# Designs tried in a protein design run: designed miniproteins, single chains, continued (3). Part 18

Each design is a single chain, and the fold is of that chain. pLDDT is the mean over its residues in the fold that is shown.

## One batch from the design tools (miniprotein)

Design m8591
Fold by ESMFold2-Fast:
Structure m8591 (fold): chain A 109 residues (1-109)
Amino acid sequence: GTMERILELLRRLEKLLLEIGKYLLKYTKNVTRAIGTTLRIIGLVFEAELVIETNPEKALAALREAIRLAEEMVEEMKKDGAPQEVIDKAEKLLEEARRLLAEIEELLK
């Protein structure tokens, strides 16, 4: 049903955001901060999964914050001199994550 589809999209979204976190960890000059940001993203996605059926607005707020943190991770990779090929791949993952969030938002209407 619709909720099973939303949970599938949410798991795919989490996987994309974690891949961005893995790229950040490889190229970052601040490993502790990169780990902290990645764990915060995991926590936000977990919160969204827990509340999405009862409070979809709270779930969407958590997912939007997770995307914002992933955007900060890509910006940090650029500042820390990650190769352009890696940045391009991370930006593609981020764009795919935004599309999945838009699909989740549409299904919650």
Scores: mean pLDDT 89

Design m8592
Fold by ESMFold2-Fast:
Structure m8592 (fold): chain A 78 residues (1-78)
Amino acid sequence: MLSPTERVLLALADSERPLSPQEVAELTGLSVETTSRVLTALKRGGAVEEGPEPGTYVLTEKGRAAAERIRRQRELAE
């Protein structure tokens, strides 16, 4: 099972455009509240940044590297 943080990173990696917390929640199956908290934490950690529109988010290079690592770990798990 993917953690909420891993789900958010993968959803953003699959989208080349900025996503709102609501859009990420719909893609991940998480609540909007949980998604917003995860995005805020990832922004503090430098894995995501604000998109060009207020309330939207994009992966940084660091975040993309993290998402790729998570995806590879999932593919190689068992």
Scores: mean pLDDT 80

Design m8593
Fold by ESMFold2-Fast:
Formats: C-alpha cells, structure tokens, sequence
Structure m8593 (fold): chain A 81 residues (1-81)
C-alpha cells in the first residue's frame, strides 16, 4: 500500500540521518531530516507540526531533536492502530 511504502521510506531516511551523524556530516543530516519532515507530513497530515520541525531544524537543534522524537512516536502509534 502507499502507506506501507511511506513507512519504508521513513525507516530509510532515519538510517540516512543516523549515518550522516556518525560521519559528522551536518549537511547530509539536514538533507535527510528535510526528507523525514516531508514524509511525516504525508503520513500524519499535520502541516503545522511539520512547519515547526522545519523552523527548529534551521534555528534550534535541541528543539528539532525533541520534535523529531515526538514525530517518531506519532508514526509508531499510527503503525499500531
């Protein structure tokens, strides 16, 4: 299904974020994080939350990580619905 495909893409992008962090590649992390936010919006249909993640990614790294953890939890809850 389209939904299952989006969930697979989320896991791939999370791996890209993890690899960029391990390689000390801030640009790669940022690009992967943007892909994550776009996929999150497609899955959850929460454009306000996605906008907050984009703003935090540019201005507040600590806040971005907090919002990322919250987004990941929402996706996991949806998988179990």
Amino acid sequence: SEFEKLLEEIEKVKKEMSEAAKNRDPEGFREAAKKYIDLYEKIINDPEFAKRMYEALEKDEVRFIQLFDEADKKIEELKNS
Scores: mean pLDDT 84

Design m8594
Fold by ESMFold2-Fast:
Structure m8594 (fold): chain A 100 residues (1-100)
Amino acid sequence: DKVEKIKKAIAEAQKEVSEKYSEKVEAVENDKEKLEELKKEVLEELKEELKKLEGGEEAAKALEILVEAHEKGLSPEEIIERFREAGLEELAKYFEEQLK
């Protein structure tokens, strides 16, 4: 099944990025500036990996919105609105359900 193949690829990419950066996160966890810089690197690498996958453009767009929301201090409700404006309606509905 094509869907199962895509799910497996996404899970593998997420696991690879997580494992690659776990030790680096631990090494800088007490340095807020370095930790923030490392988080930005992890997010950028995850975006690049996602763009290589089918449906990855939507996932990369969602990640960009989450990063912007964190930088601007947007509320969860404002993040959901941004997802809808970007055409990510299914993701917006999913997050609304998680907030109740």
Scores: mean pLDDT 67

Design m8595
Fold by ESMFold2-Fast:
Structure m8595 (fold): chain A 64 residues (1-64)
Amino acid sequence: TTTRTQEFASLEEAIAAVEARSDRVWREGDNVYGLRRGADSLTVLEAVPTEKGAVLTETTIPLT
């Protein structure tokens, strides 16, 4: 399992990143979530708004 965190200057940029990197996207309150299925992995994305824009957490789980 690998977790990466990326900061975006705007929530719109973080949402665009989730949409570009995900097969499915949904919202829970102010947060935006994504899911991507790879050949040998599952990736879960979470975009959380902040005072400076948004923080995107991308967690990749190997299916080995």
Scores: mean pLDDT 81

Design m8596
Fold by ESMFold2-Fast:
Structure m8596 (fold): chain A 103 residues (1-103)
Amino acid sequence: MEKLKAILDRLSKGEVVPREELREVLGLTDEDFKAAEVTVKSMIGADKLSEKEREIIVQLLLIAHKLGLDKSRVPLYIVGAIVLNAPKLFIPKAVEELRKALE
């Protein structure tokens, strides 16, 4: 759990976490990452984000899924980051909701 909180801190600061670390901490597979990439790329405005911002969003989506938060405010913040081209506003909001789920 402490390792996941450290990952969330890095993501909130706009840092990409190595996929290997997420595989170890959350048991994510390469197929999980491919599915999340397809989901993000299907959203209107995803092409306006940097590769780094898209990767952070992919990682947040997978963390939310593994924590059972698919019906929480986290997916709404992810949609806001993409559709409104406001990753600097909505990524920290998504991280805060994920942190609350760990307490």
Scores: mean pLDDT 83

Design m8597
Fold by ESMFold2-Fast:
Structure m8597 (fold): chain A 104 residues (1-104)
Amino acid sequence: SRVEVFNAEDLLNDKEVQEEWEKLVKEYGEKGAVVKVFKELREKHGEILTYLKPIEGDKYALVIESPKPLSRKEAGLLLLAIQTAGRLQGVEVEIEKVVVVTES
């Protein structure tokens, strides 16, 4: 398995990530944007699993398991989707990093 780690703040400050997310929210609303990101990435890459792992300092790592490597943009969109889903459910957590685990 290949492991790639992204800093969450770097992904959130990425203009390409921000522009694509804003476009999805404009077209589909926040809930629709979350659904659309997961749908498109699963259609493109196969079964993608996401979960939050607690780490030191009351922070979380977002772990993404994917059959294929994800781009920086795709990792950032999944981060925004997970954060938005949590906020819409009344549960917000601080995500420090995104860990992408792939089968090569």
Scores: mean pLDDT 87

Design m8598
Fold by ESMFold2-Fast:
Structure m8598 (fold): chain A 101 residues (1-101)
Amino acid sequence: MGQEMATRISQAATLGDILEAARLAAEFHGLPEEYAETIARATEIAMKAAGDPNKTKEAIKEMVEKLGVPRLAASSAASSAHLTRSTSGTIMSLAAGLAFA
Protein backbone atom coordinates (compact mmCIF):
# COMPACT_ATOMS: atom_id res chain seq x y z
CA MET A 1 0.00 0.00 0.00
CA GLY A 2 2.67 2.61 0.95
CA GLN A 3 4.74 1.85 -2.18
CA GLU A 4 1.89 2.87 -4.53
CA MET A 5 1.39 6.18 -2.69
CA ALA A 6 5.17 6.84 -2.73
CA THR A 7 5.12 6.30 -6.52
CA ARG A 8 2.25 8.82 -6.95
CA ILE A 9 4.02 11.40 -4.77
CA SER A 10 7.23 10.90 -6.80
CA GLN A 11 5.36 11.31 -10.11
CA ALA A 12 3.66 14.57 -8.98
CA ALA A 13 7.01 15.96 -7.73
CA THR A 14 8.72 15.01 -11.03
CA LEU A 15 6.04 16.98 -12.95
CA GLY A 16 6.79 20.01 -10.73
CA ASP A 17 3.42 19.80 -8.95
CA ILE A 18 4.87 20.15 -5.45
CA LEU A 19 1.50 21.14 -3.93
CA GLU A 20 -0.21 17.97 -5.31
CA ALA A 21 2.71 15.82 -4.05
CA ALA A 22 2.40 17.51 -0.62
CA ARG A 23 -1.39 16.97 -0.58
CA LEU A 24 -0.95 13.23 -1.34
CA ALA A 25 1.71 12.89 1.40
CA ALA A 26 -0.49 14.72 3.95
CA GLU A 27 -3.48 12.48 3.06
CA PHE A 28 -1.35 9.31 3.37
CA HIS A 29 -0.21 10.31 6.90
CA GLY A 30 -3.73 11.37 7.99
CA LEU A 31 -2.78 15.05 8.30
CA PRO A 32 -5.36 17.87 7.90
CA GLU A 33 -5.65 19.29 4.36
CA GLU A 34 -4.18 22.66 5.49
CA TYR A 35 -0.80 20.92 6.06
CA ALA A 36 -0.40 20.43 2.28
CA GLU A 37 0.57 24.10 1.77
CA THR A 38 2.94 24.00 4.78
CA ILE A 39 4.66 20.85 3.41
CA ALA A 40 4.92 22.39 -0.10
CA ARG A 41 6.42 25.68 1.20
CA ALA A 42 8.83 23.87 3.56
CA THR A 43 9.93 21.59 0.68
CA GLU A 44 10.68 24.64 -1.52
CA ILE A 45 12.77 26.21 1.29
CA ALA A 46 14.68 22.96 1.95
CA MET A 47 15.35 22.26 -1.76
CA LYS A 48 16.58 25.84 -2.38
CA ALA A 49 19.18 25.36 0.40
CA ALA A 50 20.24 21.85 -0.74
CA GLY A 51 24.01 21.58 -1.37
CA ASP A 52 25.02 24.48 0.94
CA PRO A 53 25.45 23.72 4.69
CA ASN A 54 25.07 27.42 5.67
CA LYS A 55 21.87 27.80 3.64
CA THR A 56 20.58 24.51 5.10
CA LYS A 57 20.91 25.94 8.64
CA GLU A 58 19.06 29.10 7.53
CA ALA A 59 16.34 26.97 5.84
CA ILE A 60 15.72 25.05 9.10
CA LYS A 61 15.30 28.37 10.97
CA GLU A 62 12.92 29.70 8.27
CA MET A 63 10.76 26.53 8.35
CA VAL A 64 10.49 26.71 12.16
CA GLU A 65 9.95 30.49 12.52
CA LYS A 66 7.82 31.28 9.42
CA LEU A 67 5.88 28.01 8.86
CA GLY A 68 5.69 26.60 12.42
CA VAL A 69 7.28 23.28 11.37
CA PRO A 70 8.67 21.38 14.41
CA ARG A 71 12.50 21.67 14.56
CA LEU A 72 13.08 17.89 14.29
CA ALA A 73 10.83 17.65 11.19
CA ALA A 74 12.53 20.72 9.63
CA SER A 75 16.03 19.33 10.36
CA SER A 76 15.12 15.90 8.94
CA ALA A 77 13.67 17.45 5.76
CA ALA A 78 16.65 19.80 5.25
CA SER A 79 19.08 16.88 5.72
CA SER A 80 17.08 14.73 3.27
CA ALA A 81 17.12 17.54 0.66
CA HIS A 82 20.86 18.20 1.18
CA LEU A 83 21.90 14.51 0.96
CA THR A 84 19.46 13.16 -1.69
CA ARG A 85 18.48 16.27 -3.75
CA SER A 86 15.06 14.53 -3.95
CA THR A 87 11.91 16.69 -3.90
CA SER A 88 9.65 13.64 -3.25
CA GLY A 89 11.99 12.37 -0.48
CA THR A 90 11.88 15.80 1.19
CA ILE A 91 8.05 15.92 0.93
CA MET A 92 7.74 12.43 2.48
CA SER A 93 10.18 13.34 5.29
CA LEU A 94 8.18 16.51 6.12
CA ALA A 95 4.79 14.74 6.10
CA ALA A 96 6.11 11.92 8.33
CA GLY A 97 7.78 14.42 10.70
CA LEU A 98 4.57 16.46 11.03
CA ALA A 99 2.45 13.29 11.60
CA PHE A 100 4.72 12.18 14.49
CA ALA A 101 5.34 15.65 16.00
Scores: mean pLDDT 79

Design m8599
Fold by ESMFold2-Fast:
Structure m8599 (fold): chain A 67 residues (1-67)
Amino acid sequence: MVDDAERTMKINVANIDDHIARLRAQLAATTDPAERQRLAEEIARAEAARDELVKKMEEQIQKLKEQ
């Protein structure tokens, strides 16, 4: 259902956004080069996953609304 899909997307996106915010805070606080690299790569992966999730969920919601 559209409402269930929108709710699930909102929860999943919010969880990823919270995770990205925590990683960015850790990156700003750390001076270890290896840890900075690890955090930067994790942030990039999380941001890519967020964008992909939003795209797929928006496509699913649009399809349901057009039916």
Scores: mean pLDDT 79

Design m8600
Fold by ESMFold2-Fast:
Structure m8600 (fold): chain A 57 residues (1-57)
Amino acid sequence: AEEAAREAERGAREAGATEEQVRKAGDGAYSLALSGMSPEVAARLAAADAERATREA
């Protein structure tokens, strides 16, 4: 869970996300990992969502 959150935050920052979006990505990945999703997949999904948000902004 914690590892997924950190990886999602890093991915979001690389995509140019705001600090608020980075936090949301971390929280999302943490929640997904806790629900039984693998940390890798959780981080990937959360980071992708943050990247989409930055492109639409």
Scores: mean pLDDT 73

Design m8601
Fold by ESMFold2-Fast:
Structure m8601 (fold): chain A 86 residues (1-86)
Amino acid sequence: KVLDLTNPKDKKSAVLDVRSIKNFYGILTGEQEIFDNLEKDIAAASSKDEAIAAVEKARKQVKSKATKQALDDFITYLKTGKVPKH
């Protein structure tokens, strides 16, 4: 299922996905602020393209390869509605 960010339920799911990535990756690396900003950007996004741009911006700011991979997976999910299997 491809997310519709004009749908409040799908938008909440996207924000929760960002929060999940923050909890598993961002806190341990001291990158919480990047994810707090990303949550705000996703909550404010009115389109899929705006959400993807916000995630790509956050990805450029994070240094950990594992965190970059989690954000790449989230971009794939926003584009295709499918979560990559690892």
Scores: mean pLDDT 77

Design m8602
Fold by ESMFold2-Fast:
Structure m8602 (fold): chain A 63 residues (1-63)
Amino acid sequence: SMAAERGRAYAARLKEAAAAQQKKYNDPRVKVEVRLEGDTLHVRATQGDRVLEFSVPTSSIVL
């Protein structure tokens, strides 16, 4: 579906942003994991001992 394709594209952009962040701050402890489950995108961002988790409906990613 279009929503799933947009979700995957968004996930790819988040991974690229995480890689850029690691390079900019020279901190290899920054990790971003993205999982698509149905129509919901699950994001887990980790920096050392800090963890931020949130979920976004893929339908809300429409420009």
Scores: mean pLDDT 67

Design m8603
Fold by ESMFold2-Fast:
Structure m8603 (fold): chain A 60 residues (1-60)
Amino acid sequence: MIDEAIAKIKTGDGKESKEAVEALLSLSKEEVREAIERLKATGDSNAMAAAGELERILGL
C-alpha cells in the first residue's frame, strides 16, 4: 500500500498522485505518519510535496 502510493506520487502525474494521497489518508493516523516519514526519506521533490500536503491536512 504505502510503497505503491510512493511510486505513484514519484511519477509526477496529478491523477496518480491524487489517488495515492487519498489512499494514504484512508489509513490510520499512525500509518499516515509513517507514510509521511517515508515520503520525506525518498528525497524526491514530488514525494516531499505530498508529505507536506499530508502534514497540512493532519494539522502537523
Scores: mean pLDDT 79

Design m8604
Fold by ESMFold2-Fast:
Structure m8604 (fold): chain A 91 residues (1-91)
Amino acid sequence: VDPAVVAANQAAIDAILEKLKKEGPEAMDLGELVQLAMIIGDEIAKVKAPGAWGTALQIAGEDLKDEVIKRLIEMGASEEKAQAAVNVIVP
């Protein structure tokens, strides 16, 4: 695991979570919602990928897709935005 990659991934995660706390998911663009979906997928799966966050959704695919969509909606995203974001990772 490259420490520089881990640090860059943590900074990206922190930026997305900060925007979520300050502005909510409605203020996030599609790219930011995709990153949030990756974070939520890893959280639901209880996975911490070494240097590669967002791996849980990519590996689990359909099995995790519906759970991540549901979580994004519960956080305040519309169904359409939640589905669009997760479909970028799991078409």
Scores: mean pLDDT 74

Design m8605
Fold by ESMFold2-Fast:
Structure m8605 (fold): chain A 86 residues (1-86)
Amino acid sequence: SLEEAIKRMKELLDKIEKSTDPEEVQKLLNEIGDILSEFRENPEALIEALKALIDYLKKSTNPVLQAIRESLERMLKAIEEELKKK
C-alpha cells in the first residue's frame, strides 16, 4: 500500500507539472495531502513517503514542483523533530 501510495502521488506531481490551471493544481495538491494523511498514525511510513517524493522532485526544474519540494522538506523536518522529542 505504501509503494502504491508513493506511485500515485508521483503521478499527481506529474499532472501538476503539466497543468496551467491554478484550480486544478490546488485539487491535485489536496489529493496528495489526503494520501499523506492516511499515514498520520504511522510516522515511519509517512517519513518514507515524504523522502521518496522529495527525491523524485529534486530533478525537476519546474518552479511549482520546487516549491512543493520545499514544503515537503519542511514537513519532513517537523515530523523528525517531533519524533526526537518523544
Scores: mean pLDDT 82

Design m8606
Fold by ESMFold2-Fast:
Formats: C-alpha cells, structure tokens, sequence
Structure m8606 (fold): chain A 100 residues (1-100)
C-alpha cells in the first residue's frame, strides 16, 4: 500500500531529523508538510538525510533546514546532490534559492 509505505518513510525521516538535532515542534511542521508529498519525494529526502548522517553533522543540520522549508521530489534530489558533491557555501546558496 502506498499509504503504508508513505507512513513508514515519514517515521524514518522523523527519527533521522530528531537524531540530527531538529526540535519536536519543527519535526511536527515537517510531518504536516510530508503528508501532502508523494512516496518518491519522501524516498529521496530519506536517502539525502541518511547520506548526511554518514558525514558532517553540521552539513546534516543545514540539509534538515532545506528539508523543513520546501520539500518535493525535485528539492529532495537537490539535497542528495548537495550531500555528495558540494561545499557548505554551495549548499547555503542553494538553500536561499529553495526558500524563494
């Protein structure tokens, strides 16, 4: 079931966000947004956050801010690219673009 898969993905993302230092209030806001997202978008967000957890914790926190503010499949792909390929300055620049 797509709904069951979606709920599982949201819970996994919530646990990662909590481990990476996001507050319960901010996680709740993300959860509300995530309910309107497609499974494919949620999978990409989860993959990006898992890669961030494997690396620099500060980078992971910046990626969580991007995740919170505006997430869909396209934005999740950008988060994944930023984890693997880009410096902190490049991630910050893309964060500004995603917020506008």
Amino acid sequence: SEEEEKEKLIKEIEELLKKLGMSEEEIKKFRERAKSMEVSGLKKVLEALKKAEEGDEEKARKLMRLTRERINGEEAEELEKNIDEESEDAIAGKMIVLLV
Scores: mean pLDDT 60

Design m8607
Fold by ESMFold2-Fast:
Structure m8607 (fold): chain A 65 residues (1-65)
Amino acid sequence: SLVSREAAADILLVAFEFEGGEFIGREGDKIYVKVDKSNKEAIEIIESMKKLLEEAGLYELVVEE
């Protein structure tokens, strides 16, 4: 369900921040995050989150470096 996918995205965002990623903000249907290119664990999490959000049609994930 949509609610379950939003909950999964929230869990992934918490894991992303735990691994050193940064949540910058949300503007409309876009979510902005920042991550160092060398942080492979955080990058793997955001790639999973990006796929989940795109498949759900919820948000566009924008990655800043």
Scores: mean pLDDT 77

Design m8608
Fold by ESMFold2-Fast:
Structure m8608 (fold): chain A 66 residues (1-66)
Amino acid sequence: MTVRVEKRGDKYVAIGESEMGRAIAEADTESTAAGVAGGAAQATPERLEEALEYARLAGAEVKAEV
C-alpha cells in the first residue's frame, strides 16, 4: 500500500493505492488527507462507506476510484 501527499495551496491532497483500489483525499492537514486516502484505498466494499463517513465528519473531501 502506498500513500503520496502533496500540498496544493492551503490544502493537502493525498493519493492512496492498494490491492483494493485507489482513493484521493483533500483536507486542511497532511495527516487527515493521508489517513483518509489510506483508509479508503484499503477498504473492502462494505468498509468503504464507513471510511467515506469518517472523511465527511473530519471535513475531508474524498473520491474512491475502486
Scores: mean pLDDT 75

Design m8609
Fold by ESMFold2-Fast:
Structure m8609 (fold): chain A 104 residues (1-104)
Amino acid sequence: DLVLQEIQQILQELKRLEATPEQIQEAEQLLQDAKEGKISPEEALMKLLELYVKTLEELKRQGRELSPEERVLYHAALARVEGLSDEKIDQVREEARRRALESR
């Protein structure tokens, strides 16, 4: 399941970002609930994307600058959380990638 693989990748990214134990536990629970069929994988992914966006915004508030790669992922996740179409999400991702390259 591609959605479950994406959930696992976001969970790994949250661990890399040193998200709080509470945020990691919430992310792991979402993956487990999706695997057990308690929620749809799509619902779990949306909740996990919201958590990922909040984690990056919290790190920015703490004075951490996002890497170019993290900025691309942040803007793509934010667009999906905001309910934008796949086409618009692709446009946001490409724009974020362009800005990331300019800021290097």
Scores: mean pLDDT 75

Design m8610
Fold by ESMFold2-Fast:
Structure m8610 (fold): chain A 89 residues (1-89)
Amino acid sequence: SMKERERRARLEGLRIGSEAWEEAKKEYRDDLEKKYELAKKRIEEEVEKIEDEEEREIVLKMALDVVESFVNMERAIDRIERGEPALRF
């Protein structure tokens, strides 16, 4: 997402271990955690209603995209802390 890319760019521009870097990292995690909880609840409600296999696949793909966002966020933070460029998706 655009907001996710903007948050990664912000982390790249900050000094590692600074208060600003810790706050940016927390904001990034809090936003993705909120999106995860919302997606999880939506999936639980929608999966029970899905009789169509194609629709079920779409909902599962949405869940996978959210999980990948968390993995990509942790990878980006880890890479920045090691002095490597953040992952760009």
Scores: mean pLDDT 68

Design m8611
Fold by ESMFold2-Fast:
Structure m8611 (fold): chain A 100 residues (1-100)
Amino acid sequence: RRERLEELARRIEELGREFVEAAKESAEEAEKKGEELVRTLREAARLSSEKQGAELEGLAERMERIGKGTVENARKGTLTEELVKAAEGAVREAVEILRS
């Protein structure tokens, strides 16, 4: 259980970085990485305690909204610093929950 949650924390960090990088290059890649990140967050939520799982599910919903906004901006050739910071913040919070 601890090993799996630590593995998911590392995967979430990696996917978060890949999502931000993809957002600068391709709307399609950003969409795929964002979906994978949300999926991984929800998997982590299901493997966590009820309290931690609820917090992680909330972060997954927040990340889904950030992902949609980022993809829309990438399609327009614009990437806002605020959306990047929001994504990085959500990833950091999720990792802290999983490592606590």
Scores: mean pLDDT 80

Design m8612
Fold by ESMFold2-Fast:
Structure m8612 (fold): chain A 74 residues (1-74)
Amino acid sequence: SKEDIEKLRALAEKYRRLAEEERRRSQELLEEARRNKDNPEKQKELLHEAFLAESSAGVYEVGAAASEVAAKRL
């Protein structure tokens, strides 16, 4: 139905926004890691958090793509 298509499009837009937020957070964490060159323990922690943020962004992008494909096939 048209209602289901609109809901899937809205969901895709929401997932793209969440992916951008996580990528921005990852970039901020990478910048903080570079500022902590003299503290390898903290740098490792920040790099791990940046990796998790990038992974979350990837999951949201897959969700957005799946929602768009579903909308096109309805």
Scores: mean pLDDT 89

Design m8613
Fold by ESMFold2-Fast:
Formats: sequence, C-alpha cells, structure tokens
Structure m8613 (fold): chain A 70 residues (1-70)
Amino acid sequence: MKKIEEEIEKGNKFIQEAIRKISDGEKLTKEDYEKIEKFIKLLEKIDKEFGEVTKKAIEDLIQSAEEEAK
C-alpha cells in the first residue's frame, strides 16, 4: 500500500510539472507523455474506473492548455 501511495505521489508531481510546462509555453517531451501514461496505467490497475476518470481529466487539461496556447 505505501509503495502505491509513493508512486501516486510521484505521478501527481509529473502531472503538475507537465501542466507547469504547458502554462509556461513549453512543449511536453516524449518522456513527459510516457511518465503520464505509466501513471494512468498504475491508477487503472488499482481501480479501472478511477484510472479512466483521471485519464480523461489529464487529457482534457493538456488539450485545453494546448488549444488556449494556440
């Protein structure tokens, strides 16, 4: 359980960093997308519904930020 909590916390930091990069006008790298994808897969493994909701929320945030930056 604690190991999963630590991985969730790391994933949350990756998402916060990705949002920060987008808000600063930086483009996300392939590595950033891979880290986000791994985090989403971890959440889906714990609870598929929770992972699905989180995936949509993250994708919507990234898409909205990129569209607004256009």
Scores: mean pLDDT 72

Design m8614
Fold by ESMFold2-Fast:
Structure m8614 (fold): chain A 96 residues (1-96)
Amino acid sequence: MEISDVQIETVLLAIEAHFAIKDAEKGDYESALETVKRLIERVERILETAPASVRPHLQAALEHLKKAQEALNKGDKETAISHLREALDHLHRAAA
C-alpha cells in the first residue's frame, strides 16, 4: 500500500472514531460499538500492507479500539471514551 493511500484511509478512520466518541458521549453505545467494530476490521486490513513507518501508530490505535470495544460492551462510558480518544490521536499520527 502506498503512503498516500494509507494517509487518506487513516484520515477517514479518524473522522469515524470522532463520531464514535460523540455517540458514546450521548449514551448511544450500540452505534458507537458498530463503528468501533468496523474501525477494528479496517485498521487490521490496513496493517496487512501498511509501510513500516506507520505501523506502530496503527497498531497502537488497534489496541485502544479493542479496549474501547470491551468498555462499550460493559457500559463503561468513561473508559470507552478515553480509549477512543487515544485511538484517534494515534490515527492522526499515522496520517501525518
Scores: mean pLDDT 85

Design m8615
Fold by ESMFold2-Fast:
Structure m8615 (fold): chain A 113 residues (1-113)
Amino acid sequence: MTLQELLKELGFNVSDSVVQEVLESIRTNRDPETGLPAIPAGDLVVSLLTLAAYQLGLESPLLTPEKAAAIDALSWQKKAVLQAILEAIRYYPELAKELVGEEAVQAYQEFLA
């Protein structure tokens, strides 16, 4: 399964260019000279947990008013891609590992448990 196929199963018709833009924003978290993650997996997990709290309408210390406003300002297409990534972390771990890396998937699953 690809991220684009998962988006279609969730009922979202998102252009490939928007999907690639969101994935690139996650992948550009790498040092261009070494190829290693530029930020720790924990920071990515915090960002994904903040998005999950936003989507569920839950009050969370991770979901500050500033972060909520930033998420709300995202296009519906970018929100759909992020929702599909969260769904992949939960139910399609092999796809999620390809998208965000194994360390981030493991850390996210531990925080959701």
Scores: mean pLDDT 65

Design m8616
Fold by ESMFold2-Fast:
Structure m8616 (fold): chain A 59 residues (1-59)
Amino acid sequence: LDEYIDRLVALLDKQLTPEEVGKLRDRLREAAASAPTPEQARKRIDDIVAETLERHQRR
C-alpha cells in the first residue's frame, strides 16, 4: 500500500504544491490505516485520488 500511495502521489506531484502533496499523502495513509481490509484500503485510496483529480478539472 505505501508503494502504491507513493506512486499515486508522484503522478500528482507535478500538479500540486509540496504542502498539498504532504496533505494528500497523509490523507491516503489515514484512509488505508482505517480500512478493515487491503481491498477496502485500495478502494478508498482510489476514491480520494479520483476526487482530487475531479476538483483539479473543475477550475
Scores: mean pLDDT 75

Design m8617
Fold by ESMFold2-Fast:
Structure m8617 (fold): chain A 85 residues (1-85)
Amino acid sequence: GLAEAVEDLERRIEEVLGEARKLIEEGKLDEAEKLLNDFQPFLDRARQLFLQAPPSPERERGLRLLEEAEKEIEELKEKIKAKKA
């Protein structure tokens, strides 16, 4: 159900962003960038799912998690760019 989709989304965001941060600290910048880029289609599909769902606390939480993840991904991509310079 939608609650399970929110829990899966939160878990995957934590796993992917955690791994990306680790790769950045290890100087594996191309691997980190690829990981973040490969995660984007998953986030896009999740957003579409939540946008099409009826209004609910689960829908609003899912959309909020997506907005926060997109901001963190942007910050990580800027950090990668700075470290490559």
Scores: mean pLDDT 88

Design m8618
Fold by ESMFold2-Fast:
Structure m8618 (fold): chain A 99 residues (1-99)
Amino acid sequence: LLEEEEQKYLEELEKRLKELDELAKSTDPEDKAEALRAYFRAQLEYLRRNRDIEGVEQLLAGIDSLLKKTTDPKVKEALEELRREAEEVLEELRKEKEE
């Protein structure tokens, strides 16, 4: 089951990375913010379901990297929102693993 879930994750990740590459060329900060929310929330939900602590840590590192590179207020707000959501999931999964 975990191996099949990893394959599905990689397929979805490749699809979302392609969407992010297209957004990197977008001039509309609102469209970019919405697509970043869609992408990272989909990843976070997948990682939460699979209880993948390392995956959530990697996702947080990715969000932090993007936050350092972005100066647009709308995109920054979306990334800060996503960072808080990812931190909440990380704490939840860490508590479950300790139980």
Scores: mean pLDDT 73

Design m8619
Fold by ESMFold2-Fast:
Structure m8619 (fold): chain A 104 residues (1-104)
Amino acid sequence: IIDKANEIKKLGDEAAEQVKDDPEKVSEIREETERFVKAVKNAFLAILLGDVDEAEKYIQEAKEEVDRLVNILTEAGLTEQAEKIKKIGDEIIEDLESMVRAVK
């Protein structure tokens, strides 16, 4: 999970560099990337604490944030980065959902 979250951050930073001439788009990509990583971290911490309801809430937030990030990247013409982030993001979400099922 941590390694995959770090890969999302790296891809987000790379995407921001591709649109560096548009400061608003750079900010939007960076903020949404950070929101996704934070949601993943919060979900993982909730699982470790045995708080299934909180974990499911943060997993739902992570799903919403990855979809927003993918849309932002696609609108910016960064389709390849969007596809990579979607794939890795979905893998993180599946891993978190699997962990929630293991503690239920």
Scores: mean pLDDT 82

Design m8620
Fold by ESMFold2-Fast:
Structure m8620 (fold): chain A 100 residues (1-100)
Amino acid sequence: EFEKELEKLLEEILKDMNELEKELAKLLYEGLLEQGKKQLEPEEFKKKLKEALEKIKGLIDELRETEGEEALRLAILALKLAKEGVSVEEIQEIVDKLLA
């Protein structure tokens, strides 16, 4: 029931996004699902996950307007590396080199 509401909210958020924004939104959502299941009690997880979906939309809107397409690409790369088990320190070094 709640999972269907989250899926519908994600679909609504994705409808107005380009392909890069969709990829970033999906990666952020997957990361939140994985970490939230490990760290939070079920009721707290449901509440925070819904709030996080709204924050993901706001973050993507801000990145699009302030930083542009290159910032979206860098964020996608950083999240993919994190998913593959690259350390936060190594990800920061890569991002710093790309932004120089």
Scores: mean pLDDT 67

Design m8621
Fold by ESMFold2-Fast:
Structure m8621 (fold): chain A 58 residues (1-58)
Amino acid sequence: EEEEREKIVNELLKIHKEYSKYGDDYAAKKLREFIEKNKVPDSVVAEFARKIYEEKKK
């Protein structure tokens, strides 16, 4: 259960990290494509966004 969600969140984090260096808009586009293709729930996307913010803040 949580393992599957965590794996998806980690994949989103990987995509964001890889593509953010090319620009926030580009990273957002790649993330949106992955979310749409893999039918990622909004709740998981929100958790990913929150984790990115928290990781950078520590």
Scores: mean pLDDT 76

Design m8622
Fold by ESMFold2-Fast:
Structure m8622 (fold): chain A 116 residues (1-116)
Amino acid sequence: AAEEAARGAAAGDREGEERAVEAGRRAREQGREGAEAGRAAGEAAEKSGGGDGAAGAGAAAALGGEGAGDPEGGRLGSRGGRAAAKGGIKGGSSWGAAAGLAGSVGGGVGGGAPPA
């Protein structure tokens, strides 16, 4: 439900954008459908992000941005990820563990990022 509304908003329609905002607010009020869709997406990403994938996604997000937000913000938002990249990567072994945790916010950039 929530991801379908987001895909509809991605369609280049000026009035559709206003419609999508209202639909988003409606979904938030109910909370159940949005939470359920988000949970299902999170579980799918968790299963896909096992092993090296999770570490790589976290590192990519740290170097490229926050990962959560706008697609443009993912690359422009490198400001938020810079400190994590410096600390984690220099640690070597700890980089893998830290990147795995960061991958939960950067997974969308690594795997679920829009095809552009």
Scores: mean pLDDT 44

Design m8623
Fold by ESMFold2-Fast:
Structure m8623 (fold): chain A 92 residues (1-92)
Amino acid sequence: SAEELARQAIADLEKVKKLIEESKNDFEFDVAKALGIMTLAVLRNEALRQGHEELARLLSEAIDEIGKAKTKEEMIEAVNRAIERLREFLES
């Protein structure tokens, strides 16, 4: 369901946020960022396959914002924004 995919995305984003906060160098940051993008892309593709177009759009926007982040602060802000939007989706 869309709700299950959205909850999974929130859980995965919380894990990515922790990896970013714990990253000690650019390599660990890049790995955490890549993992976040890949995980969201899998969930977006599943949302599209199931016909959940609005959820797929939210996940695509999250991927784009995370992809543009260059610092830990920008990345944490992008992840927090994505989590907030997904929580709002679950309440709608």
Scores: mean pLDDT 88

